# Designed miniproteins, single chains, continued (3): the designs that were tried, part 15

Each design is a single chain, and the fold is of that chain. pLDDT is the mean over its residues in the fold that is shown.

## One batch from the design tools (miniprotein)

Design m8490
Fold by ESMFold2-Fast:
Structure m8490 (fold): chain A 116 residues (1-116)
Amino acid sequence: SAARALFETLLEIAREFKEKNPEFGEFVDRFIEHFEENGEVETRLLVRFLALLHKYDPALFERFLAAVEAALGPAAARRLRGETFAALGRDEEARRYGLTDAEIERVRAMYREALA
């Protein structure tokens, strides 16, 4: 299924990111464990993971968004790109990707919680 293919791609990307960036290994291990145990990702953990991908491995970020677009459509991929910019404090870019100021603040609050 499309959902299963997206799940498998997300795990492959997470493991590759950890191998290349071992300093984030503890977070990536918790992210993988949480995802495998629950079959879904808490939005705050996903937002933090996407922010790390965008900052430290933009090629893996684009690979993940391509998988999201294939499984869930271009609107879903565009939404996650906007949420990633919001998490990174790039508010003008987040607005260009269709986020409202209220959505940007909500994403930033979730990102702060994921860092604590």
Scores: mean pLDDT 83

Design m8491
Fold by ESMFold2-Fast:
Structure m8491 (fold): chain A 75 residues (1-75)
Amino acid sequence: ASKEEDLAEAERLVRLIETATPEELKAPAKQLFLIAKTAGFEDLADRFKKEGESANPNKEQLLADARELVDLLKQ
């Protein structure tokens, strides 16, 4: 996908996570991992992978990392 499409998807995923339960965090974390990996943000992609595989997902941490991805995609 284009950088513009990836940015729009990342922003959509941020909004989704803001209203999500802990059980709903794995799917958006996986999508954020794919966007970060495709964009070459390896450290951020690794963070999303760990968050998506966590038995106790941290919503606030995932939101912070997702917002970081959005800011990086705008550059």
Scores: mean pLDDT 84

Design m8492
Fold by ESMFold2-Fast:
Structure m8492 (fold): chain A 90 residues (1-90)
Amino acid sequence: SMQKLTEEQKRLLELLEELKKVVEEELANLITSIGAQLLREGMPLEKVLELMEYLKKNSKSPKEAIRLIGEIFNDPELAEEMIAEIEEAE
């Protein structure tokens, strides 16, 4: 039987195409690499998509994306505060 893609798998493919169109190549490649590594480490696809979309919206350079990742994984409370500040700024 033909395998039907899940909604999360469809969103991943859409997000990868959006990254190529909306952000610079180096930033798009970094976000993609981070997402792939998190999937390999067993993070649920839904959470990986949420994180990749957050980085796409809130980073403009590879350095900024790395800073955001460091904050998200080392201090979840600070990450939530940063999400709130960025949402208020937009």
Scores: mean pLDDT 71

Design m8493
Fold by ESMFold2-Fast:
Structure m8493 (fold): chain A 117 residues (1-117)
Amino acid sequence: SRLAALVDRIKALAAELGLDVVLTDDDIANSPVLSDEELERKISMVRILLGVFGKEAYDKAMEIGALVRELAALGERGARVANAILDKLIELLVPRAREEIRRLMDRGLAASEARRA
């Protein structure tokens, strides 16, 4: 189906970023149908989180966003699956982005100390 093909494409793209998007039946059953505004907000969160890792990750986030919008347009099930994917991506990305920001801050501090010495 078109829905299954879009899900497989999103999962493959996420896997290239080291993200294993595994959805349970419960994840989908408990996933709400979002408004267009709420969907765009979550897509933007994924883009911001992936942007921490640089241009290549940001560009892949843009591709994921386009596929997620297409998936959400496939009716109620597509919309629920789209939100479940976004929630799983955010869950996986928040701790990884936090660690990357800490690493970038540590490097910035070291460079600042070297300039003071």
Scores: mean pLDDT 87

Design m8494
Fold by ESMFold2-Fast:
Structure m8494 (fold): chain A 99 residues (1-99)
Amino acid sequence: SADRVKAFIESVSGFRLISLEVESETNPERARREIEIVEEDTEKYLSTIESNKSSSNQEIISELLKVKREELERMGQTDQKKIDETLNSFKNSLEAVLS
């Protein structure tokens, strides 16, 4: 269900935010900017899930993979093989959550 995918995305993002919050004790301005980026990316994933909540599991996965590809490209990943490996790993995780 879409709710399980939301919980998965929120869990992963929550762990990333906790790690950055610890870093904020030594470099609060840098950590705050990185936290904002993680929150913005999380909102994009959650918005995509919400827009596709009535879609098939395969359609939801396809749309989330597009968001992930754009994220990797914005991060400066130009190695197509690395992009494909990351997308396949993400797809497998989403399929497991939706099973």
Scores: mean pLDDT 77

Design m8495
Fold by ESMFold2-Fast:
Structure m8495 (fold): chain A 66 residues (1-66)
Amino acid sequence: SIEEAIRAAERAGVLSVITGEPVEADLGDGVTAVVDGAARTVTITLPDGTRVTLPLSELPAFLATL
């Protein structure tokens, strides 16, 4: 679900701030993400291999358009 995907990304963002490293998250349905918590950015990989980088704050709106 979109809510589970958002929670996974937020958890990865928190872990990224703690570790100082980007953290991978599985958003479901073949969608994966790498979250940089310090930069507040997320790079999403779609099932077709397309990559999109956006502010973490824009992730919920982006997922809602899929």
Scores: mean pLDDT 82

Design m8496
Fold by ESMFold2-Fast:
Structure m8496 (fold): chain A 82 residues (1-82)
Amino acid sequence: SSLETFTLTVDGREVPAVLATGVVNGREIAVAAAVEDSDATVEALRRLLEELGFEVVRGLRLPVPQPTPAGEARAAAVGRKP
């Protein structure tokens, strides 16, 4: 598994984000999360996972902020390798 911090571009703005990848039951899973609470951020995270070759299974604005190395995550997307 890996955990990386990166900068996500949302509507021309730089948003701190994290990408966590790992293997669950022989399948590669990815979670991308960002410190901005907006639908545009959720869509940017979904597109990032699709560009990385993941099938997006969920994207959501987080009802409770989650601590990450990039800051408090407020939006997330989850993907799996097809």
Scores: mean pLDDT 85

Design m8497
Fold by ESMFold2-Fast:
Structure m8497 (fold): chain A 64 residues (1-64)
Amino acid sequence: SAEEQIQKVLDEARKRVQEAQDEMDERLRRGELTPEEAAVELGRRHQEIAEETSKQLEEIRRQS
């Protein structure tokens, strides 16, 4: 049960990371961002995803 919940949280985090990457690639393709700007924004989004994922994992741990 807890392992299944952890796996779902990690799978969703990976999906969010991929979606952020795809969005940055699209904005780069459109000339809306420079490569440097895209790298900074992607790093910020990775940080947000990591923090949210960490919170969800802590909640699962508290349940057990």
Scores: mean pLDDT 86

Design m8498
Fold by ESMFold2-Fast:
Structure m8498 (fold): chain A 100 residues (1-100)
Amino acid sequence: SIFDFIKENIDHNLLAAFLHGLGLTKEQLEELARQSKKVFDELIEKIDSGEIKLNDTVIYELIFLANVAAEAYRQLGKEEEADRVIEKLKEFLKKYNIKI
């Protein structure tokens, strides 16, 4: 599927290179991290409340948002914030028995 292709081709190094290649300012990276984390957190809350039904599309959106936020935080030198986002993603996947 197209999602399997995306999963196999989303390399953390490629995402890092892509964001670096965009030449984003510190303020743009901070906004990207903030927005991606906000949507990620809101999506988890809506799934936990039952407002959004869990499906493959939502799972891939959640993974994508977490990785974008984490990479933006790493480029800002905020390793602990990046690690917290990835850990929250891992805990979510474990809670819902999602194997990647």
Scores: mean pLDDT 79

Design m8499
Fold by ESMFold2-Fast:
Structure m8499 (fold): chain A 76 residues (1-76)
Amino acid sequence: GPLELPSDEEIKKWIEDIIKKVKEGKYRQAEIGALSLAVLASVAGRTDLARKFLQASEAIGQGKKDEAIKLLNEAL
């Protein structure tokens, strides 16, 4: 069957961990985490969610910390 997203609880925990990594200055780990969620959401057909995570990953990569945290919170 098609690849499914992890549970809402697991996705929430992953988003919360990514936000924590951004706040701790672990930008590369946060960027990879957000990109991984974007890929998973895309394969699962969750296009709007995939776009949010991709935008968050790009914001992290550009050092736009506040924008990245806002996008990640909107995905919760």
Scores: mean pLDDT 82

Design m8500
Fold by ESMFold2-Fast:
Structure m8500 (fold): chain A 94 residues (1-94)
Amino acid sequence: SMKELEEEHNRLTAQWLRMLLQTELALLRRQGAPQSRIDALEAAIAAVDDLLKNKDTSLARLRALADRHGLPEIAELLDVAEGVAEVFRELELK
């Protein structure tokens, strides 16, 4: 069903987001970024892990997470993911 495809897309989006956050964390640690920035990113990764564990990976919840943790770059990436999800909804096969 389209709902199952959207749920799977949202789950993959959350996993992709987690990978990007982990990559950014590794770069920040290498660059000697402030501990407050490292802590914020670790908290964001933990929040994504909680959403994945609970199978609660709607794009709205991922956006609320990005807003809560002050990650505007992640919000921009979620805008792209939302656009992809809309294309899947529009490609409803008759």
Scores: mean pLDDT 74

Design m8501
Fold by ESMFold2-Fast:
Structure m8501 (fold): chain A 89 residues (1-89)
Amino acid sequence: MGLHEEISKKTGLSVDEIRDLESQIRDILDKAGVPPTLRPSAVRSVLNVYVDSVQRGRKVTLEEIREALEGVPGVGDEEAQKIVDLLNS
């Protein structure tokens, strides 16, 4: 199964909603200056935060997103904070 279909099953979100979310994340990563080679890992990290949050019946926090991004090799604390600031704007 494709990544979008797998996340759809875990979250209850539609495939289209997940594609829109992925597109938004990719745009923010581009604006934050994240290299194209790191974007797939960063996108997966953020999507995993949404999956975990939905499974726990909780809303995603910007802090959880920041921690997930900081865990991606090659994404530094400053880049993670910039991404979070762009998500909040």
Scores: mean pLDDT 75

Design m8502
Fold by ESMFold2-Fast:
Structure m8502 (fold): chain A 117 residues (1-117)
Amino acid sequence: ESVESLAEQVPQDLINKVKEALSIPDKKQALVNVIKIIDEYLKNKGLYTPLNRLKLSLAIVLKLLKEKEYDNAATLLELLYESSMDDIFKKLSNLAKEKNKEGFIKEANDYITSLEK
């Protein structure tokens, strides 16, 4: 499935909770709270897997980009980089800072597809 189709399914209440967590000044605590929010949402739907956590995280970033919340989108990607040490999240964060939504969609879908193989 594509990051666009997932972003359409993300409820506004989930986006609002993530935005509140991203406002926490302590980056480590912000990351812990964001992951908790995402994990609880997936557990409540019976969809909790590491791949689904990643897919939902990227879908939330895309929804933030669509809402022109560029700083929040970039911050979430920077936190994902700190948790994973995967340079893809640095690339995606730069695309968010450049307001390049289409570039983000392409790179996010390519990354998800690479993990499903």
Scores: mean pLDDT 85

Design m8503
Fold by ESMFold2-Fast:
Structure m8503 (fold): chain A 71 residues (1-71)
Amino acid sequence: MTLLSLAPVRAAATALADAELNGEPVTDEMIEEASRKVADEIKRTLGVELDVEELTKAARKEAERALSLIK
């Protein structure tokens, strides 16, 4: 499902949006919090339990990729 395949991108986008709203650079803690929120939403919506640690690692890679484009 597209929602599952986009989970890391959505977590990264949430962390980046939170950082932009606060005028701060994105941190690993922000990415971890965003990953937890995305995993919780997917569990509630699809009944699929995601590993938050694995999701956080994938979201970190997506955030770094996005930041490299914005430079």
Scores: mean pLDDT 76

Design m8504
Fold by ESMFold2-Fast:
Structure m8504 (fold): chain A 92 residues (1-92)
Amino acid sequence: LEEAERLIREALRGAEERLKELEEANNPDMEKTIEELRKAIEHARAALEALRRGDLEAAIEHVEEAKRAAEEAGDYVTARLLEEALRLLREL
């Protein structure tokens, strides 16, 4: 559980840093990528909140959604961290 939470927090930090860089670049072609990164961040935060409440099922669903959004954004580093967290959560 602690390792899965660590991976989700690491993924969240990386996605937030990438989002900041893209927003500062002010490139209109990145609007969809920015939207998907925001979704990944929102779902990663929701997963951590679900884990805090002991809601494993909700946490798994949010990690799955965060991973899909990260993949749509082309952030495969974040997606891989979330995939590993998902494997650990599913083994509980």
Scores: mean pLDDT 86

Design m8505
Fold by ESMFold2-Fast:
Structure m8505 (fold): chain A 92 residues (1-92)
Amino acid sequence: MIREKIKELARRLADLARQLKNADEKEREEIAKEAEKLAKEAQKLADESKDPELSSLATTLAQLAKRLAELAREGVDPELLDRIIEAAESIV
């Protein structure tokens, strides 16, 4: 179940990153908030997981989500955004 939750969060992160490519200023702020929420959810899974592999995956996902929130607020770099999508999809 924890692994399935991590995969679900990874899919959500990839979808948010794809949405950011076509987002206006208001949509970028909403994406940033959703990414910050996802980072907190992923970090909670990492902290609660007794499996080192799952904890590591959830921690990586939390860091990727934080990076997406930063890109949404500070300015979209398409290359970095594509790398976040690829990294999130590798977890699924």
Scores: mean pLDDT 83

Design m8506
Fold by ESMFold2-Fast:
Structure m8506 (fold): chain A 100 residues (1-100)
Amino acid sequence: DAAARIAEALAVLNDPSASLVDKIDAVADLALLLPKEEVIAAVRASKTLPEWVKDALIKLIENPSDAAREALKSDSELLRGLARVSLAARRSPEDLALLA
């Protein structure tokens, strides 16, 4: 259910042993399930994310763009994760289909 997915994503985001890619994917899940302001607050509260990653994630959540669709085709897991955050924050039906 949505509550269980939110709890799991928050646990990953705050897990110091989780990879950066896993934490970014957790932020993408939160962006699908929570209001934008709550996702931004969770990112800011994280003690495990580097400051440059927090800044990048907050910018993507505040200003989501469909241009991120091309980044989903990147060979970089990090770039694909950041693209998923942007598309999740946008919450358009077309973009949600790409994240399933």
Scores: mean pLDDT 77

Design m8507
Fold by ESMFold2-Fast:
Formats: structure tokens, sequence, C-alpha cells
Structure m8507 (fold): chain A 65 residues (1-65)
């Protein structure tokens, strides 16, 4: 995936995650929001070439799935 596509997708997922966190009514929604937020951050980090940060953020996303 091209860096720009990764960045766009990452920002979209991070925004969706933050919206879900802010509007969550259940623990399930909150956890899903956290997972999306970290997944989005991982894609942004990957687009920037920050592979170590991308890996760590993906691990955090998995923790909240």
Amino acid sequence: MEAEELRKRGFKLAEEGQELISNSKTEEEYKKGLALHYLGGSLIAEARGADESARRLRELAKKFE
C-alpha cells in the first residue's frame, strides 16, 4: 500500500476510533474504539516509516480486540 493511502486510512480509522470512544455506551464499544484508534496510529506510523512504532501500535490494537 502506498504511503499516502496508509496515511489516509490511518487518519480515518483513528478518527472513527476517537468518535466511538467519546460516544461509547458499552465496554464493547469503548474497546472497539481503542482498537481502531491504535490501528489507525499504526498505519500512520507505517506510512512515516516508523516501523517500530507501527508494530507497537498494532500490538495495542490487538489487545483491545
Scores: mean pLDDT 82

Design m8508
Fold by ESMFold2-Fast:
Structure m8508 (fold): chain A 100 residues (1-100)
Amino acid sequence: SKKEEFKKELKEMIDKLKELRAQATNPEIQRILDEAIYLAEVALDNLDKLTDEQREEVFKALKEYFDEIIEAVKNNDVEGARKALERLKKKLQEIFEKQQ
């Protein structure tokens, strides 16, 4: 099932973010990673409530912006990590607001 594949990949993304969080010493990076982990866990918990199209859009957004956050964190780019998180939040809002 495509939904089961999304659940597996989201769990792997969460694990990767948690590994980076455990290694993070910068308080702003810790905060960004904590929020990214929270968003991923909320998405995982709510996958069954979404349409197939919404699941694909959410998964694509999470994958794209988590990759951007991870790269920024690895490069100690606090501003890049913050901007990637803000773009993710905006994209998720747009996906969910399409229902109104």
Scores: mean pLDDT 84

Design m8509
Fold by ESMFold2-Fast:
Structure m8509 (fold): chain A 109 residues (1-109)
Amino acid sequence: PPPLPDTREAAVAFAGHAYLHLGDEERAAELARALERGEVTLELAKEAIDLALEKLEEIIKNDPNEAVRKMAEAYKAGVEKLRELLEAGDDDSRPALEVMEEVARKLRE
């Protein structure tokens, strides 16, 4: 199986998905390119988390589509966990992925 991304790579990947859901394909592509080139610094990961959280909160408050809002809530939970992991110096992203999957599952029920 492919290796799970580290915490920094996961942070940038989640931010990219948040931008993609907003229709900002150019910004999402820039983050995907950084991942492909291995150019993910701690600074980039922290900035990506902060921006993703701001944009996800905008979607949760303002988007007319309930399914989009539910997806944004799941992504936000995962991104908040990634922020905690980065602050702790933990390079294992799995807890953040588990939180995101659990929230997404509950929102589908």
Scores: mean pLDDT 75

Design m8510
Fold by ESMFold2-Fast:
Structure m8510 (fold): chain A 109 residues (1-109)
Amino acid sequence: VDDFEKLLETLKEEFPNLSPSKPNTAGVIGKEYGIEVPEPELLLGLYVGYQIYLSLVNPINREVSPENFRELFELYRESLKKRYPSISPLITETKTPSDEQLLEAIKEE
């Protein structure tokens, strides 16, 4: 939770125009670090959202294009399948969320 809250605070500092929405699903992501059973879609959303954040704070990349976003999502899908082989079927069934959905996920939905 603390690490996730720190990430959100950093995102708010770097991108004051981004407002965290009121998450239901994304609120679970922070708890996945220790408490709740992770869902593949939430984990994918968190990883890709975090990668997008890193791309946005990189002075070389002003923003992540939709095409680049989908490429990052697929890269993290494969990475997640390697880390959690027991849930790889669910990870395979998880659809690529929209950029809005992923921003909501990393910001608490």
Scores: mean pLDDT 46

Design m8511
Fold by ESMFold2-Fast:
Structure m8511 (fold): chain A 64 residues (1-64)
Amino acid sequence: TEAAQQLREKREQKAQEKVKEMNRISDELSATLDPEQQQQKMIEENRRLALEFGRELGVPSRVA
């Protein structure tokens, strides 16, 4: 089904973009923060991106 295929593709693209964005954030934080603080910020960003991802798809993973 086209709709299901498009949704899976969008989900995969979003997941990859999320990883790439986290890598860039990691690079930026490396210039400013210690590795431990950098990791904590990355966890925060990952959580934020996951919430945005759920909102864009209209369904949270564990609530649906």
Scores: mean pLDDT 69

Design m8512
Fold by ESMFold2-Fast:
Structure m8512 (fold): chain A 69 residues (1-69)
Amino acid sequence: SDLFNKIFDAVESNDVEALQEIADKYGIDKKLVEELLKNRDAKHIGIFMAEVLLQMGKITEEVLEEVRE
């Protein structure tokens, strides 16, 4: 919950550095940070959070694909 609150707060405050740090920590493509900041909608926040959950081993690639739709 702390991590997801940090992601949400970073999007709300347009904190590019915090989002890039999270992406680097979890091996997420920097392009996803750019797309998230460009759109700043629930769908793109959800995709970014799902990518983190996938890297943590908490969801499957199939679940991530469903979130992307």
Scores: mean pLDDT 80

Design m8513
Fold by ESMFold2-Fast:
Structure m8513 (fold): chain A 108 residues (1-108)
Amino acid sequence: MAAEVRELLERAMALGSVVILRSPPEEARRIDEELLRLLLPAVELLLAGTPENLARALELAREALARMERLAREKGIGAEDFRAMAELARESGADAMAERLEALAEEL
């Protein structure tokens, strides 16, 4: 369960980052605030680590991912957007993030 929550949070954050980067500044801020309202409680519940807290964290992580997936679809975000962000991550020395973004691009 904890590993599943972490994977969903990772996917939601990666997808959310691309959606935010491809949005106008005011919309980007609103999306970031909405994402954080789901991510911050989910992370706190994950760190607490009880079965009940992990179940709630899973629900919040799924909601965050579903919302980011809907926004990505509505904005026409595709594999090329993830690959461009992966290149920027790699240039910045964030190799693990670059690999995750490249994997997400292949799933689109």
Scores: mean pLDDT 82

Design m8514
Fold by ESMFold2-Fast:
Structure m8514 (fold): chain A 65 residues (1-65)
Amino acid sequence: SIRELAEEAVRRALELLKQGVSPEDLRKALSQSISDSTAREITRALEAGDREKATELLAKALEEL
């Protein structure tokens, strides 16, 4: 499902942040598929460690494509 894809993507994004990938680079990667404003909001949620919010925002954005 789209929700499961979003959960997997959020998990991978958090691991990339732990490995030293910048929030800015994650935002740029996300904005290739979704709006820049939504990518920015998701990236902020990831930086805050808010997995639920990041997943919810990403799932909604993917369903709107």
Scores: mean pLDDT 83

Design m8515
Fold by ESMFold2-Fast:
Structure m8515 (fold): chain A 94 residues (1-94)
Amino acid sequence: DQRPLDLAYQAGFHEGYAQALAEAPELGGPPELPERVRRLRAQHEATSAALRAEMERHLAATGQAVTPELEAAYEQGRQEGYFYVGANLGELAA
């Protein structure tokens, strides 16, 4: 079933994104940029939590446990989300 894998990957992606934003120093740029970064981080944290809750509901409904494949999908997403911030800081600042 692809659904839990997709949810795990997406939850990881949003967590990695939020983690990278939290670790970034205050960025130079427009006066509103620090507020936009803080809001964006909070949105990604909330989205990750919501996706994890949906995954947990799916697993509970199907009687499944967290598998190594789900953990790998989450970690893959987390790395890609973290990388995305590093590669696209200029777009996020624009």
Scores: mean pLDDT 78

Design m8516
Fold by ESMFold2-Fast:
Structure m8516 (fold): chain A 65 residues (1-65)
Amino acid sequence: SEADRQLVEDLVLDAFSEELGLSRAEVSRLMREDPEGLLERAPEAARRVEEALRERRKEKAAAKA
């Protein structure tokens, strides 16, 4: 959904900002200019985002039940 897409963007920006010590604006620029280099520099941030998305998918499934 569009709401999930916006939340994913916020999760990515927060996780990479924390891991790399950069501002959210700098992370956003690097994602646009060098996404592969960003992932290589902060694999733990990528893992945290994946975990958060997995938890959100579980919550969404539970809400539909």
Scores: mean pLDDT 75

Design m8517
Fold by ESMFold2-Fast:
Structure m8517 (fold): chain A 77 residues (1-77)
Amino acid sequence: MVEEARRHLELGKEAARQGRYELAMQHYQEGIDLARAVGDNETLLEILREARRLAEELGLHDVAAALRREIEAIEAQ
């Protein structure tokens, strides 16, 4: 499970590098769901930060704000 979340992070980063931003966000969301399901906060935070950075670059302000709040909530634990 942890390895699958990290693989989705890797695939998302590769898709973003290729300019395939919709695919990148899909991979980040799948990785977030997997990391959250197993309680891997380290991997979850890494994927959330990459997703937030991409959302900010694309001007998706509401999405970026939601991701920022989730990051802050996990870091406050």
Scores: mean pLDDT 85

Design m8518
Fold by ESMFold2-Fast:
Structure m8518 (fold): chain A 81 residues (1-81)
Amino acid sequence: SVEEKAKKLEEALKARGVIVDRIEETPEKVVLEAGGDVTGAEIGEIAEELGFKVTLESDERSNRWRITLYKDNKAVISVVP
């Protein structure tokens, strides 16, 4: 389920010292925010390992990312303004 995959992503990021907040959870999607020393590409690699097809919305360096995980195994990673 998307919930189980979201938990695995959250645990992997937390193991790297990243602060992860769960912003929204529905049967269709989970929205997380990740803050700390992690790149969008690194988050994307972990999400792909968990079976998501990743769209990275920004190549900019950021200390805060929004991660939207969908039930259809799509993931969108964007910078938090």
Scores: mean pLDDT 82

Design m8519
Fold by ESMFold2-Fast:
Structure m8519 (fold): chain A 91 residues (1-91)
Amino acid sequence: SEEQKKALEEVKKEMDSIIERTQAELDRLIAEGASLEELQEVFKRAVKELMDLYDKYIKEHPELKDEIEKLFNEALSRLQQLYSEAVERLR
């Protein structure tokens, strides 16, 4: 339905926003000479925000669980890649 499409677009937009903010923050921290612990805290916070969004949206839209789970897994994979790349850049 149109309402379901709008809900999925909102979920994706909010998840993409977390990823974009996390990438910008990791880039800033690396430029400032941040520690591995500071990068870990940023990643941990981003994962928590993503999990909170996932929990919220699957409860609000149980009929869209599979689609929301796919978006969540894609976003989590992207966060993990950003974190790994940031850690490698500290070397």
Scores: mean pLDDT 89

Design m8520
Fold by ESMFold2-Fast:
Structure m8520 (fold): chain A 125 residues (1-125)
Amino acid sequence: DIIEKALEYLRQGKFDEAKKLLEEAVKQGDTRGYYLLAVLAYVEGNKEEADRYLAQLEKVDPEGAQRLRDLLLTLKIMSEAKSVEEAIKKAKEGDPVALFMVHLLANLPFGPLRELARALYYGVK
């Protein structure tokens, strides 16, 4: 499963390798690749690229595009302590989605959330 392999690279901090696999998934018709590519672009600070992936998803899966908008909005307006605590707890339990979310939080411009996510995700070295 290309998506599962991409998520494994994201867990290891291998963004470029994950991105290539997600682009391959999209070429094969897996719309989940658009979600993850848009989220990665957003986290990298490339909002224009994130919007571009969102626009492409809208053309093939309008319902999926709405879910992606809701996800990006959630990441943008997160209340700090509760969401970070739940993500960290699930990441400690080995949940790959939670580990990905912790990785996303580590790259947000919010100091406390970034430090907590980095301590959990990158501090395991």
Scores: mean pLDDT 68

Design m8521
Fold by ESMFold2-Fast:
Structure m8521 (fold): chain A 86 residues (1-86)
Amino acid sequence: MTVHVGYTIQETDGKTSVSVAFVRDGQQVGMVSIDADGPSKVVDSGSVQLPEERARELFEKLKELSKNKDGKGAADLLRQAEQEVK
């Protein structure tokens, strides 16, 4: 089965914020956000469909990056995942 992963990347004063939603069969099954303080500008958004195993791996990595406030790492990881499915 596949999971649809939608994301938005924002920048604020050189800090990167990321919001990611995991959707399966039209239902949101997970969400990760890494927020920067202050007003933000959307610089990128995308989506990728992943097998459940790959989506779960991505979710766990994003949760760890969220603990470390690593928005840039999360943005890079999401862009890499999108490239892998082309």
Scores: mean pLDDT 75

Design m8522
Fold by ESMFold2-Fast:
Structure m8522 (fold): chain A 73 residues (1-73)
Amino acid sequence: SREVVRVELLILLYEAVIGSIELLIERLKEKKKTASPEKQAQIDKLIAQNEKARKILEEKREELRRRLRELKE
């Protein structure tokens, strides 16, 4: 159905955004290794903010996955 396709596309969009955040977190962790103490503190805040955003998006993606399973039953 059209609704199944819509939910599948939304899941793909969430997966793309989550993947981008994961890559950003890894890049920030690498940058932290050579940063000054002041910049390390700033990077830690950015990592924490992005990890929080990732968890929220993962929860929303899981809700969409549950909806998709219900639509396919």
Scores: mean pLDDT 89

